# Ledger of designs, part 46: designed miniproteins, single chains, continued (5)

Each design is a single chain, and the fold is of that chain. pLDDT is the mean over its residues in the fold that is shown.

## One batch from the design tools (miniprotein)

Design m17571
Fold by ESMFold2-Fast:
Structure m17571 (fold): chain A 80 residues (1-80)
Amino acid sequence: SPTVLIPVDLRSLEELLDLVERLEKELGARLVSIRHVTTLDGRPIYEARVVLSSGKEVLVRMLPGGLSISQAVAAAQHIN
C-alpha cells in the first residue's frame, strides 16, 4: 500500500512528538523514524514515519496551515 502523507500544523519537534505519543496511545501506532526534511523561515520542518496497528504506514509532516491535531488523529484513524 502507498505510504500516506498527513500534513499537520505543528510549530516544533516537541509538538510533533506529542502528536506521535497520542497516535501510539489512541491507535496503537509505533514511531519508526524522524527526519529533518527542510527549513521554512528559520524553522526546522520534521517528518515522522509511523506504523499504525493495521501495519499501514503514515508520514506525519509539519506544515504551516496543515491539519489540526484532532483532524490529523481522525485522518490516521480513517487510514488505519
Scores: mean pLDDT 88

Design m17572
Fold by ESMFold2-Fast:
Structure m17572 (fold): chain A 85 residues (1-85)
Amino acid sequence: GIAEAEAIFDEIRSTAGRKLTREQVLELAEKIVEAAKLAKNDVEYTKRAYLDALSLYEVFYPLTGDKKLEEAVEETKKIYEEAKK
């Protein structure tokens, strides 16, 4: 639910601005997707998850090429678009 999504967003926010390892970046991508699924049907929270996934992709994909970053963007975008209906 929303409370569980908020807890994940707070955890993601607490790591913002820190030097992240490749493993930590992938863990954040997975947590962002989980937050989107927990916030399913909430436009504001699913939009936040999508934007967080996109930001992570834009910063780290050029450095690592990890397909999981692209998959996180695609999955969170679908969840957000469904929430808007």
Scores: mean pLDDT 77

Design m17573
Fold by ESMFold2-Fast:
Structure m17573 (fold): chain A 68 residues (1-68)
Amino acid sequence: SLLEQVKAYAKELVKELASEEAAKKIIEEFDKAKTVQEMFDIIKKYTDEKVAKEIMERMERYGVRLVL
């Protein structure tokens, strides 16, 4: 599904850009996320504003390509 593809991409992005502790918490909570907005809320909860913005922007670009 589209959501599963976005989750897989987001998990790799979080591992790349966030701290190890933040990445672990975010990835665990992503399994409970049912929407991209819930994933954004999780990212903002566990990481700083700069890293959160970068992850969210890259997720948005990826999502736009999947729905076009």
Scores: mean pLDDT 82

Design m17574
Fold by ESMFold2-Fast:
Structure m17574 (fold): chain A 68 residues (1-68)
Amino acid sequence: MLSEEEKIELVELTGLGVFLRALAAGEPRERALARAVDVARQLAEKYNIPEEKAEEVIRRLREAAERL
């Protein structure tokens, strides 16, 4: 059983992984980020992460994508 913090970390890491994989496959950055955000939202919903915490994860994912 994962704690809420562990679930949040898993959602963020999975989103980043989707973003990087899409970029490696030659997708435009905008599409890669859209895929990553979609996957992160779906996982946050699956793990019953509160909306405000899910949005914080999405913000961090976008910030990480901008730094790359």
Scores: mean pLDDT 83

Design m17575
Fold by ESMFold2-Fast:
Structure m17575 (fold): chain A 83 residues (1-83)
Amino acid sequence: GIKEAAEAAFETAEILKKLNKNITVSEALDLFRKKARERGASEDDINKLETLTLDILGVDPGAVVTSNDAADALRKAAEELLK
């Protein structure tokens, strides 16, 4: 369910905060998808969280962002979907 996707987003955000470097949005989302699938999240829930993360960042997947900005967007998306 959405809980597994949200937990994966929180885990991914913690990893990205520790990286403290520039990354592509695609690299952040690839890590999130891997963690979400490991937790048994559905593809529908993964897609919802990815879409909301992209909306929060306001950029395309090929854009370069800070790992901290990607982490904050993933955390915010997860918190919003858990409401």
Scores: mean pLDDT 87

Design m17576
Fold by ESMFold2-Fast:
Structure m17576 (fold): chain A 75 residues (1-75)
Amino acid sequence: MSEEEVGRAAEEAAVGALSGNAALAGRGVQKMGGKPMTAEQAADPVAAGEAVREGAIAGGHPEIGERTYRGIVAA
């Protein structure tokens, strides 16, 4: 995937996780090629951040996953 595509998908996943919207968070991770995020993972900032990191790795841009992970756990 392109850097812009992974960036947009990671942002969607982060917004979903931070707003308690597990469906939005899971959709963002799936767009990157990651596993669907569960409601329990979306409610836990560390678990949500790890799911986004794994998705970004699958999308070919692990650096976006690292940045997004740090943003989620710092919120």
Scores: mean pLDDT 79

Design m17577
Fold by ESMFold2-Fast:
Structure m17577 (fold): chain A 70 residues (1-70)
Amino acid sequence: MKVTIRDSAGNIVEVDLPEVPISFSVDSNGNIVLHTSSGTVTVPFTPKGDVEVEADGKILDENGNNITPK
């Protein structure tokens, strides 16, 4: 499936995953890490400011909370 990562500066990166990520975090290098039931996927993308991860019609904030607009 397609996962879309956006930052507050308007940068967008798309990653193809076999499943919906459960959560995301930022590693010690500033890269986005997507957590799945099969393991983790590190995206070589250093976001500027706030980050949104969109997967399966849901938007996750920096804390992994579902903030999908109605």
Scores: mean pLDDT 73

Design m17578
Fold by ESMFold2-Fast:
Structure m17578 (fold): chain A 90 residues (1-90)
Amino acid sequence: AVEEALKFKKALDTIEKIVKESGSKEAEEYLKKAKEHLLQGDFDKANEYLKKAVEEASKKIPEKKEELEKAFKEFVETAPKVVEAQRRAL
């Protein structure tokens, strides 16, 4: 549904914003890899790299750790629903 797609996009946008705010080059590199795998439909690899990006960003901005963890959980929860709703290959 449209609602799941919007939540998915907001979660990813939140992670991108905080990663950039952290100034961590490692987090930015992992985020780029996560987005590349996401475009390829490889959600397992996208989740793996996104988790690494969240961990590296959290090291630089510990006060944003809770926001990053919430956004990551929302991303993981909505990604399968977006795929199912669009009937794309799993």
Scores: mean pLDDT 78

Design m17579
Fold by ESMFold2-Fast:
Structure m17579 (fold): chain A 60 residues (1-60)
Amino acid sequence: LSPELEREIDEGLGLIVAGIARIIAESEEVAERVVAAIDELFAAGASVKEQLAAANAILE
């Protein structure tokens, strides 16, 4: 992968982690949904792109 794309992915993951941490502090229900979605994605063998999309959908 190009260095630019790798940096973009790293930044995106950082923003998602920060967003999830903030939401978890405000809502335990959202935390449960995020954990369940991540677990389902790993069980399904989803790609990093698909994992990112699912996380973004939950944070919406």
Scores: mean pLDDT 68

Design m17580
Fold by ESMFold2-Fast:
Structure m17580 (fold): chain A 81 residues (1-81)
Amino acid sequence: SAAEALERAERAVREAEEAYRRAEEAGNKDAALGAGVSLGVAQIALGVGKVAGDYEFGAEMAERGAAKAKAAAETGDISLA
């Protein structure tokens, strides 16, 4: 449902925020930059889903952004953002 897709997108944004916060606290500049960029992508995806009314697309793209944020935070590899 649209409500479930919205909840998924919001959860993905929260996961991306947590990944960015962990990278920032660790002092890894490349991880923080990569996670921050991917957090921005997840936030944009949530917004686009709301504006376009395509909540499933918004959820899918936000989840992809969160996955990249987590990968960047773990590896320090900015290319994963």
Scores: mean pLDDT 79

Design m17581
Fold by ESMFold2-Fast:
Structure m17581 (fold): chain A 80 residues (1-80)
Amino acid sequence: MKEELLKLATEKLRQRLKEMGREDEIDYVIEVLKEAIEKAKSPIEAANLVYQKLVDEGRPELANIAVRAIFEAAREVLKK
């Protein structure tokens, strides 16, 4: 469950940041994503943790991208 969510969210996050020309930020945002998913009890909680951390760092655009990646990954995990 958590492993599949993390794998899919990571893949989606990499793809989105690559499309936006923000490849330099991928590794950092993935670390934030891993930490949030490990601590969270649900995809919604993981998304909230990632959003708050990135917004607190002055990166609201990255926060929105990461949250979207988590929800898209959660949708695929629940669909399969």
Scores: mean pLDDT 81

Design m17582
Fold by ESMFold2-Fast:
Structure m17582 (fold): chain A 119 residues (1-119)
Amino acid sequence: MDEEGKKKFEEGLRYWGEGDFEKALEKYEEAIEITDNPEIQILSYLNMAGIYIVLEDLEKAIEYLEKVREILEKIPGAPKSLIEKVEEVIELLKEGKYNEAAEKLVELKKEIKAFFASR
């Protein structure tokens, strides 16, 4: 399951790179359904939020960021700063600051990857 989840996540990245947002979202949803790896779940939700930020769909972007917060709250030893950064992205989106939200989302993805690499 975890290896297949990673494969679906990588397919999502490929479709996003090609500009095919619909297929990217489909692959991230498939990755979330089959993975047991919280890193892949979080990164998939963050990438889905990123797509909806580009599409200026506030409701969907916040929905997926809330899912990231829920997963982080359940991870033992996760730094509170990661949850605070999720909340910062949500606040920027509520203020209509989509470009700043996108920049903070990129920073958050790097910090999530660094956190899981240290485990």
Scores: mean pLDDT 87

Design m17583
Fold by ESMFold2-Fast:
Structure m17583 (fold): chain A 106 residues (1-106)
Amino acid sequence: SAEEEGKQSKEISEENLEKAKKDPKNSSTQAAAGLSSAENYNLTGDLKFVGETFFQLGLIEEKAGDYKGAVTLYRLSLKLYKQSGASQETLDRIEKNLKEAEEKLK
């Protein structure tokens, strides 16, 4: 069922995020996390979960020193969260990380 497949895709996304945190050089785990979150959205409509996944991936890239990757991921996260009707507090948090990562590129 779509609900069971959605739960599985969410679990796969979360597992790959944990793997990416432990090995930020492994782009495959980052890609798997992002793709699984998008599959979860297609099955469940949970756009907020996709936004959170891309925010977490942005944090991983920033900690690894990939500020260009972090900026791209934070911008995608912010767009998805705005579309999902996220709170201003959530948007401010993402915008703060985005601005800090952008400043590192100058």
Scores: mean pLDDT 84

Design m17584
Fold by ESMFold2-Fast:
Structure m17584 (fold): chain A 88 residues (1-88)
Amino acid sequence: SLSQEELDFEVKEALLLAEVGFSISNGDLVGAARSYLRLADLYEKQGKTEEAIKAYEEAISLLDSIPNPTPEAVELRKEARERLEKLK
């Protein structure tokens, strides 16, 4: 059976993945990247370094696909890259 801690992690992971999917379906690439950054933070807190790296890479990929990035998109990309560098 799942412990409360494992259940809390799985629920948070599922909700963040749903937020990513919802944002992408609505063309909200900045929102999707933000949800990937939150997912990466969740994975780091669980010691899931490989999953955290992938989540940061997905956020960067989404933000890099924006042809005219807003200041928010530029800042999120910078944050994702800096956090990714600390894990490698």
Scores: mean pLDDT 86

Design m17585
Fold by ESMFold2-Fast:
Structure m17585 (fold): chain A 70 residues (1-70)
Amino acid sequence: LEEEIKKAKTNIEFLEGVKALARATFDVAGRYATPEEKAAFQARLDQRLAVIDGEIAKEKENLKKLEEKY
């Protein structure tokens, strides 16, 4: 059980890292982008973040169930 909790926490950390990297990449790209390009980048970022947030929510729910059991 402790190993399962550690894995869930590691997965959440990994996904949070991917989310942070996506944000950082957008910030860098945005510095040189036109307003039109920024809008396109924002739309792609929003789609990517929605997917990542969904995965994080699943991992957090799994972690909660593991912690509630013991």
Scores: mean pLDDT 79

Design m17586
Fold by ESMFold2-Fast:
Structure m17586 (fold): chain A 87 residues (1-87)
Amino acid sequence: MEEEIRKLQKDLEEAQKTVEEGNRKVDEALAKARSGTLTKEDFLEAVKAAIEMGKALAKITDPKKGYELADKRVAEIVRAYREAKAK
């Protein structure tokens, strides 16, 4: 029981950090896209961050909510990158 509670607390803390960091990276990439400074490396890092956010949310809620978050944030980044590349 104590080990189960400790694992749940750790998973919750790690998931919270992953979601916060992922949101920061995605928002930074969206800002760079708007300013025309988004690089391919920034794009790939943001996509990875969005996927990791979805995985983290899935661990503490359910897989559907996690995947919906990942899909939404990835779609936002892909759209912004396409618009930035179109010039």
Scores: mean pLDDT 80

Design m17587
Fold by ESMFold2-Fast:
Structure m17587 (fold): chain A 63 residues (1-63)
Amino acid sequence: GPEREALLEELRALAELRGRALGEELGADSVRIEHLSDRRVRVTHTVGDEEIETVFELPELPE
């Protein structure tokens, strides 16, 4: 329902924010954010010659 969709949207935005903050801490040259599903966000940071992949898994919400 609308409450579930709003909460998922907020959680996805927080996952993106956390991914960007992690990139700043790592000194990343680039960041790529991919929404793999409603509950999974993949963030890839390039630091020099290395790619660091982090997957944020959102909690399962009740119907």
Scores: mean pLDDT 79

Design m17588
Fold by ESMFold2-Fast:
Structure m17588 (fold): chain A 92 residues (1-92)
Amino acid sequence: SLLEEARRALREGDYERAVKLADEAIKQNPDNAEAWLLKAEAYLKMGNYDEAIKYAERAIQLAPDSEVGERAKALLEYAKKNKDKQTKKAKP
């Protein structure tokens, strides 16, 4: 599946491919909380905490009381803590 391929891409460090595959899964089913979580995980691995937070919040909204929602909440907390440590002035 697209989600299995996205997870494989994450494991291999191909975060750009993981995002692309997650986006394709979201395009097919925008209510797929796991696809939003995978996209958040890819951005987290890239150090883009703003995007990681945004997509993790979407996954929580879609499936708050699920295993996906629990993982998304943990990711969101981690991303918020690390954003504060590694915030550098974004050029416009």
Scores: mean pLDDT 83

Design m17589
Fold by ESMFold2-Fast:
Structure m17589 (fold): chain A 89 residues (1-89)
Amino acid sequence: MPLYRPDETLRKLLEEVGEKRETYTEAEIYAGLYKYLQKNKLRNPEDPSIVDLSDHPLGKLLGVDEVDINSDEFWQLVDEMIEKHTTLV
C-alpha cells in the first residue's frame, strides 16, 4: 500500500485530530480530513453535506470556500490536495 509523507501544512491539520505520523496511507488522510470536519463543526446545519471552509486552513489546502462532501468535486479536490501536499514514499 503506498505511503504518503505530508508537508507541514497538511501534517499540522492531521495532527489537530490526533494523528501524529511520519507517513499516511490515502485512506488515513481521508479519515483524518473527515475527523477534522467533524471536530471543527464545519458542516452546514441546514444541509450537512455542505461544508463551509471560508477562512479555514482546510479551505486554503483545497482551494475552495465551500464544497459538497458527497460530490465528485470534493473527492477530486482531496486527490489534488494529496498530490500537491504529500510526497510518495
Scores: mean pLDDT 77

Design m17590
Fold by ESMFold2-Fast:
Structure m17590 (fold): chain A 96 residues (1-96)
Amino acid sequence: MVDQARQALDRGDYDTAVQYARQAARSPDQNVRMQAVRLLGDILDRDPDNRQAQQALVDIARNDPFTDVRRQAVVALARNGSNPQYVRDAIRAGIS
């Protein structure tokens, strides 16, 4: 799944990469969820206006059961700079 998502990202298929990242974000394995956050950040580095990737990171920052995964989602959102309001909202939600 994560390897297939990286292959999609490498060929510029961001929609497929986001779908795989969302699936990985639902894994019971914290490391797989962390890989999903990193992948969504990589998508935004290449496609900063990708609303699906931004929304997926916001959802993770607010709702993920693992505190470290939520914090990493906030960091990924802060790096993209393309949606400052979502970044601010996610920081407030993800820290508490």
Scores: mean pLDDT 76

Design m17591
Fold by ESMFold2-Fast:
Structure m17591 (fold): chain A 85 residues (1-85)
Amino acid sequence: KEELIEEAVELLGKLGVALRLAGYSEAEIIERLRQLVEEATGLRLPPAASLGELVRVIEEAFRGLSEEQLRRLIEALKREIARYL
């Protein structure tokens, strides 16, 4: 399970970089990442002031998720990243 959490966190970082390269602002990136995580997992995330803060909050929240929820999130992240590459 820890390996799935680490993979999801890494993919969130990669998606954030891809969105930045596509011309999105930091605030837009944070909201898009939050929405994707919330839709894929059912979590409700607090507002984050930075990408680093968002990742920390998400990593702690992911400890409560099932492996199936984490795998679903990972696949959603991979699909979204592919759209920007």
Scores: mean pLDDT 78

Design m17592
Fold by ESMFold2-Fast:
Structure m17592 (fold): chain A 85 residues (1-85)
Amino acid sequence: TTTTIVLYPDDSIEDIEKKVREALTKAGVPESEIEEVLERIRSSKTSQEAIETAVRLLTEIAEKYGWTVDIVIGSDGTITITITT
């Protein structure tokens, strides 16, 4: 299964949380692990910090489960994360 997350530079912390929750739920990650990820994103002081945290944690989860992760950064700062389970 392929799940795509698009993070925009102007996304709020709440927007980032929603996108990450939806993607990890679709990928079949246990709710307890999703909540741990979201707590760490929510503890960010800025939207930029939340985006950086989300990218790092999504990569760590993909590595943990042996999934393929592709990250593309657009010229406008848009980050597209594709996870293949």
Scores: mean pLDDT 84

Design m17593
Fold by ESMFold2-Fast:
Structure m17593 (fold): chain A 70 residues (1-70)
Amino acid sequence: SVEEKAKLAYALFKDEEGKMTIDQAAAAISLLTGLSIDKAREIAQEVDKDGSGKLTLEELKKALEKAESL
């Protein structure tokens, strides 16, 4: 499921703040959905609502749901 995939990616890539960088999230989205890294990065940036350059688990879930709808 999207939730299980998001939790796995988050567990592997999260930093000390409990967040993933945009590049780490893009790599995870690309690997899990088959989208290009560039498209995955666009989706990751779109869900980064605070513009921090990092994603929470909840933002990663939204990114994966958007990616799988394509």
Scores: mean pLDDT 79

Design m17594
Fold by ESMFold2-Fast:
Structure m17594 (fold): chain A 78 residues (1-78)
Amino acid sequence: SAAEVLARAFEILAKRSKNPETQKLFQEAAEAARRGDLEKARQLVIKAVNEMIKAGMSTEEIARLLNDAVAEARAAVA
């Protein structure tokens, strides 16, 4: 399902994040996605992206990481 793909992608992002706040936000986003609370998942992802920007990551680098995590999640749940 789309919810499982999103949850898996957020779990991958949490595991790969070195910042504890970003890890926690992606973990919470994965839980929200599994519950079908897509609005809360969206808000948590926005907060996580803002933390990555504050850490000095470019928007291009962030987009690449998000796209890679979604691609890996699709492969994992197929």
Scores: mean pLDDT 85

Design m17595
Fold by ESMFold2-Fast:
Structure m17595 (fold): chain A 70 residues (1-70)
Amino acid sequence: ELTGEDAELLGRLQAFLAEQGLLPAADGVLDEAFREAVRAFQARQGLEVDGVVDAATLEALRAALAARAA
């Protein structure tokens, strides 16, 4: 089950994907456009491309945000 922390990370993931041009809007809707954006992000990070936001995908997001902020 997604925790409150995971829900916050999902929001950040949508915002990050929209900033990268992979998602048209960060509106909280987890539709096919969101899954396609997640697959594109997973491919860029060398993860399994399944469109599912799992712990590995969220950890890759944290790493990407940390690298961008440095």
Scores: mean pLDDT 72

Design m17596
Fold by ESMFold2-Fast:
Structure m17596 (fold): chain A 60 residues (1-60)
Amino acid sequence: SKKKIEEEAKKEVEKQEKIIIDSLKNTLNLSDKQLAEVEKNLKSMRDSMIKSRKKQLEES
């Protein structure tokens, strides 16, 4: 169903976002400013990725 697809896309993107942030924290010596920029970029990309993933799942 469309509703389930949208929720699934959201969940996947949120999990991926968290993994990326955690990985960057552990592997790079990011400053507070750099980390904030990454988080802002991720949030901006998140909306786009959710829409893209939703379309992919709908066509599958």
Scores: mean pLDDT 77

Design m17597
Fold by ESMFold2-Fast:
Structure m17597 (fold): chain A 74 residues (1-74)
Amino acid sequence: VTPEERAEAIALFEADFEAFVAKYKDKVSEEELAKLKELVRGLKDAIAAGDEARARELGAEIQELVKKIAEKAA
């Protein structure tokens, strides 16, 4: 994976994250938003470093939190 491909993946992920926060702003608690931002920062760092194992772990945690927030919105 090239540095350009990593930068593109990070940019797409950030866009998806911003869209998610905008969509669920009324359903996301301050604590959940802070945790999600922390996990997203960690994921970007892992992707930039090429740490696939860490990226998978953080991605799974983000996915779980996103599902929990989406369930509150339903």
Scores: mean pLDDT 76

Design m17598
Fold by ESMFold2-Fast:
Structure m17598 (fold): chain A 94 residues (1-94)
Amino acid sequence: SLEELVEELLRLMKEAKEAYDKNDFEKLKEIAKRMLELAEELAKQLPPALRAAVETQMRNLRKTLEDENASMEEILEAAERLAVMAVLAYQQVQ
């Protein structure tokens, strides 16, 4: 369900912050990639305008992950923006 996807995304966001605090770059990237997979499934269940907003944050996170010069902070911030947008979109359809 949409609720279960949002709950899992928030759980992964918590794990991403823990990986960041532990300076675990590889784990942070792994979690961020998993967040993108969940966000893609979540976006399919949203109305067009809300889907577009989530897809914008997904593109930002993908670009950050593909950038060899991206810091852990930039990856975490992009992941946080995605999680926030997903929660806001979910709240609009409840």
Scores: mean pLDDT 90

Design m17599
Fold by ESMFold2-Fast:
Structure m17599 (fold): chain A 89 residues (1-89)
Amino acid sequence: GSLEEILKAIGYILRGIGEAFQAALLAEQGKLEEARKYAEEAVKAAEKAIEVSKDEKLKKQAQKVKELAEKAAKAKTAEEAAEYGRKGG
């Protein structure tokens, strides 16, 4: 692939990692709504990295970032559901 395609893939991978990390940090601080938004953005960044990556190793790294981001997003949704459940019951 072109240098631009490689740099775009790497850029999206790094964005996904950073946003997933920020989601985890915000969750630890109790900022669940902000954490969820970062987790969702991390998933989108990882998906774009997969789409633009022609290198198999970069594609696999992007897939790992997506899995991490999806786990973060799912955990935040479960935490929010539990909190709203307690207030409703």
Scores: mean pLDDT 71

Design m17600
Fold by ESMFold2-Fast:
Structure m17600 (fold): chain A 91 residues (1-91)
Amino acid sequence: MEAEVEELAREVREILIEAHRAAETGEFSEEERRELLERARELEERIRELVARDPSVALRVAEAIAEARIELGADRAAVEAELARFRALFE
């Protein structure tokens, strides 16, 4: 499961970065946008399935989202503070 969770976390980070860059540049065809949305839906379903087996998977997904948000220019201190509060639920 760990390898599956890390692969999922990587895909979450990548899709968020792709989606944000596409929105910023406007350089996305309607087909590319639909493919991205379809990938996002499939990824969301996989997240739900893994979280149902192990709730701690939600923490790794949250970390991946935080990593993507920081890379996209969000305030690091604010994102890390939000993530720390979420981590407290699992400690």
Scores: mean pLDDT 79

Design m17601
Fold by ESMFold2-Fast:
Structure m17601 (fold): chain A 75 residues (1-75)
Amino acid sequence: SLDELVEEGNKYATAGVKALKAGKKEEAIKHYEKAIEKYKEAIKLAEEENASVSLQIAIKLNLIGAELDKELAEK
């Protein structure tokens, strides 16, 4: 479901942040890549289901956040 994809994305994003704080950059990057994958799937499904504008914006902001976190971890 849409909710499950968002929840999975959030779990990976959280795992990425925890890994990065622990100095595990490669592990953090892998978690952020999984979060990005789930958020992209969630956005596609949200658009197909005509989900609320607020929900679509929230998922897109989470995607942008995960992409930025990945880029910062790669530096």
Scores: mean pLDDT 89

Design m17602
Fold by ESMFold2-Fast:
Structure m17602 (fold): chain A 118 residues (1-118)
Amino acid sequence: SRRKELLKEAILGALAGFVLAGEPDALLEAIARQFAERTGDASLVAALDELRAADEATLRAVQARGAEAALELLDELEREDPRLAEGLAVLREEVRRGSAGAMYGVALLALEHEERQA
């Protein structure tokens, strides 16, 4: 589905941002495993290895695509519950600033929403 594609791009963008920030391997592996288990997409673990081997330009491109996906996910969440608009506005601004943590937060919110729909 489009939402699953956006979720995957947001997860990859967060991971790329964390690699660029020099976050510890143990943290990155824990995040990749968390999302792989919860989404059922084992390719996310392999994608982390590819991101760790990638050059800075590739990582920045993946992070940029992830940011766009995260913004689209925020638009969907706000449309479904407009009462969240004020809280989501903070995440939206952090994603626009390239925050990997904010992209991770959006991916978690979208995943929790998807899990409640199942």
Scores: mean pLDDT 86

Design m17603
Fold by ESMFold2-Fast:
Structure m17603 (fold): chain A 100 residues (1-100)
Amino acid sequence: MKSTLEIYKEMQEKLEPLLEKLENSKDEKEATKVVREMAEILKEALEEVEKSSNEEEKELFFELIKHAMEGLVKIAKNISEEVEREAEKLKEEIEKKIKE
């Protein structure tokens, strides 16, 4: 089983090129697609961490995912209101999953 730290590192490596692509996006449709891809990566990492038996590491990772989604919403807001709405919707879906 992968450690929470290994899951976090793999998640960051996947998110870094997408973050650069999002910041350089000139089209709302492309930006929205990148935001969705980033949210899926965060969701997959969350599902992997949930398989861990360490409750303290899970709580720390959940806070980290929430912080990452807050950052994503801020970046999306700088692109357009449409991209911001999609990012906020995805943030709510991820936060709801964490509370389950």
Scores: mean pLDDT 79

Design m17604
Fold by ESMFold2-Fast:
Structure m17604 (fold): chain A 60 residues (1-60)
Amino acid sequence: MREKIIEKLKNVPLEDMEKAIDELAKEYGLDPETVKIERDVVEAFRLIQEAIDKLEAERK
């Protein structure tokens, strides 16, 4: 369940994130706060990946 929620959140545009959290919470019968925790994990990984990609681009 948790991995499935994380995978769905990874593919959601940032502008639709709030709506996606509410829909996933309703679909899986979860508290929206639980889904928000998974979103924060996804966002942390995204920021780390962006930092790596930026460093790689500057180093060529």
Scores: mean pLDDT 73

Design m17605
Fold by ESMFold2-Fast:
Structure m17605 (fold): chain A 86 residues (1-86)
Amino acid sequence: NAERLAQLIAQEEAETERLVKEADKHYESGDYEKAANLYVLAGNRYAYLGQDEKAATYFRKAADFYEKSGDLEKAEQYRAWAELLA
């Protein structure tokens, strides 16, 4: 059922957008590590939905915020993940 599948994808996209908004709030409060963790969750969900370009975007954001938090190892890891998807 194509209609049911489209509705489920739209619901997962909406829930993923909520994760992104939560990450943005943590970024605004200066909690870079928590923002990065939430962007990783969003990236994983977009990858699962086959939206590799969006997944790459959020993995890059996560990498930037891990770098700002001093976690250079995770920053490098998630930049590499983004390159594989883009």
Scores: mean pLDDT 85

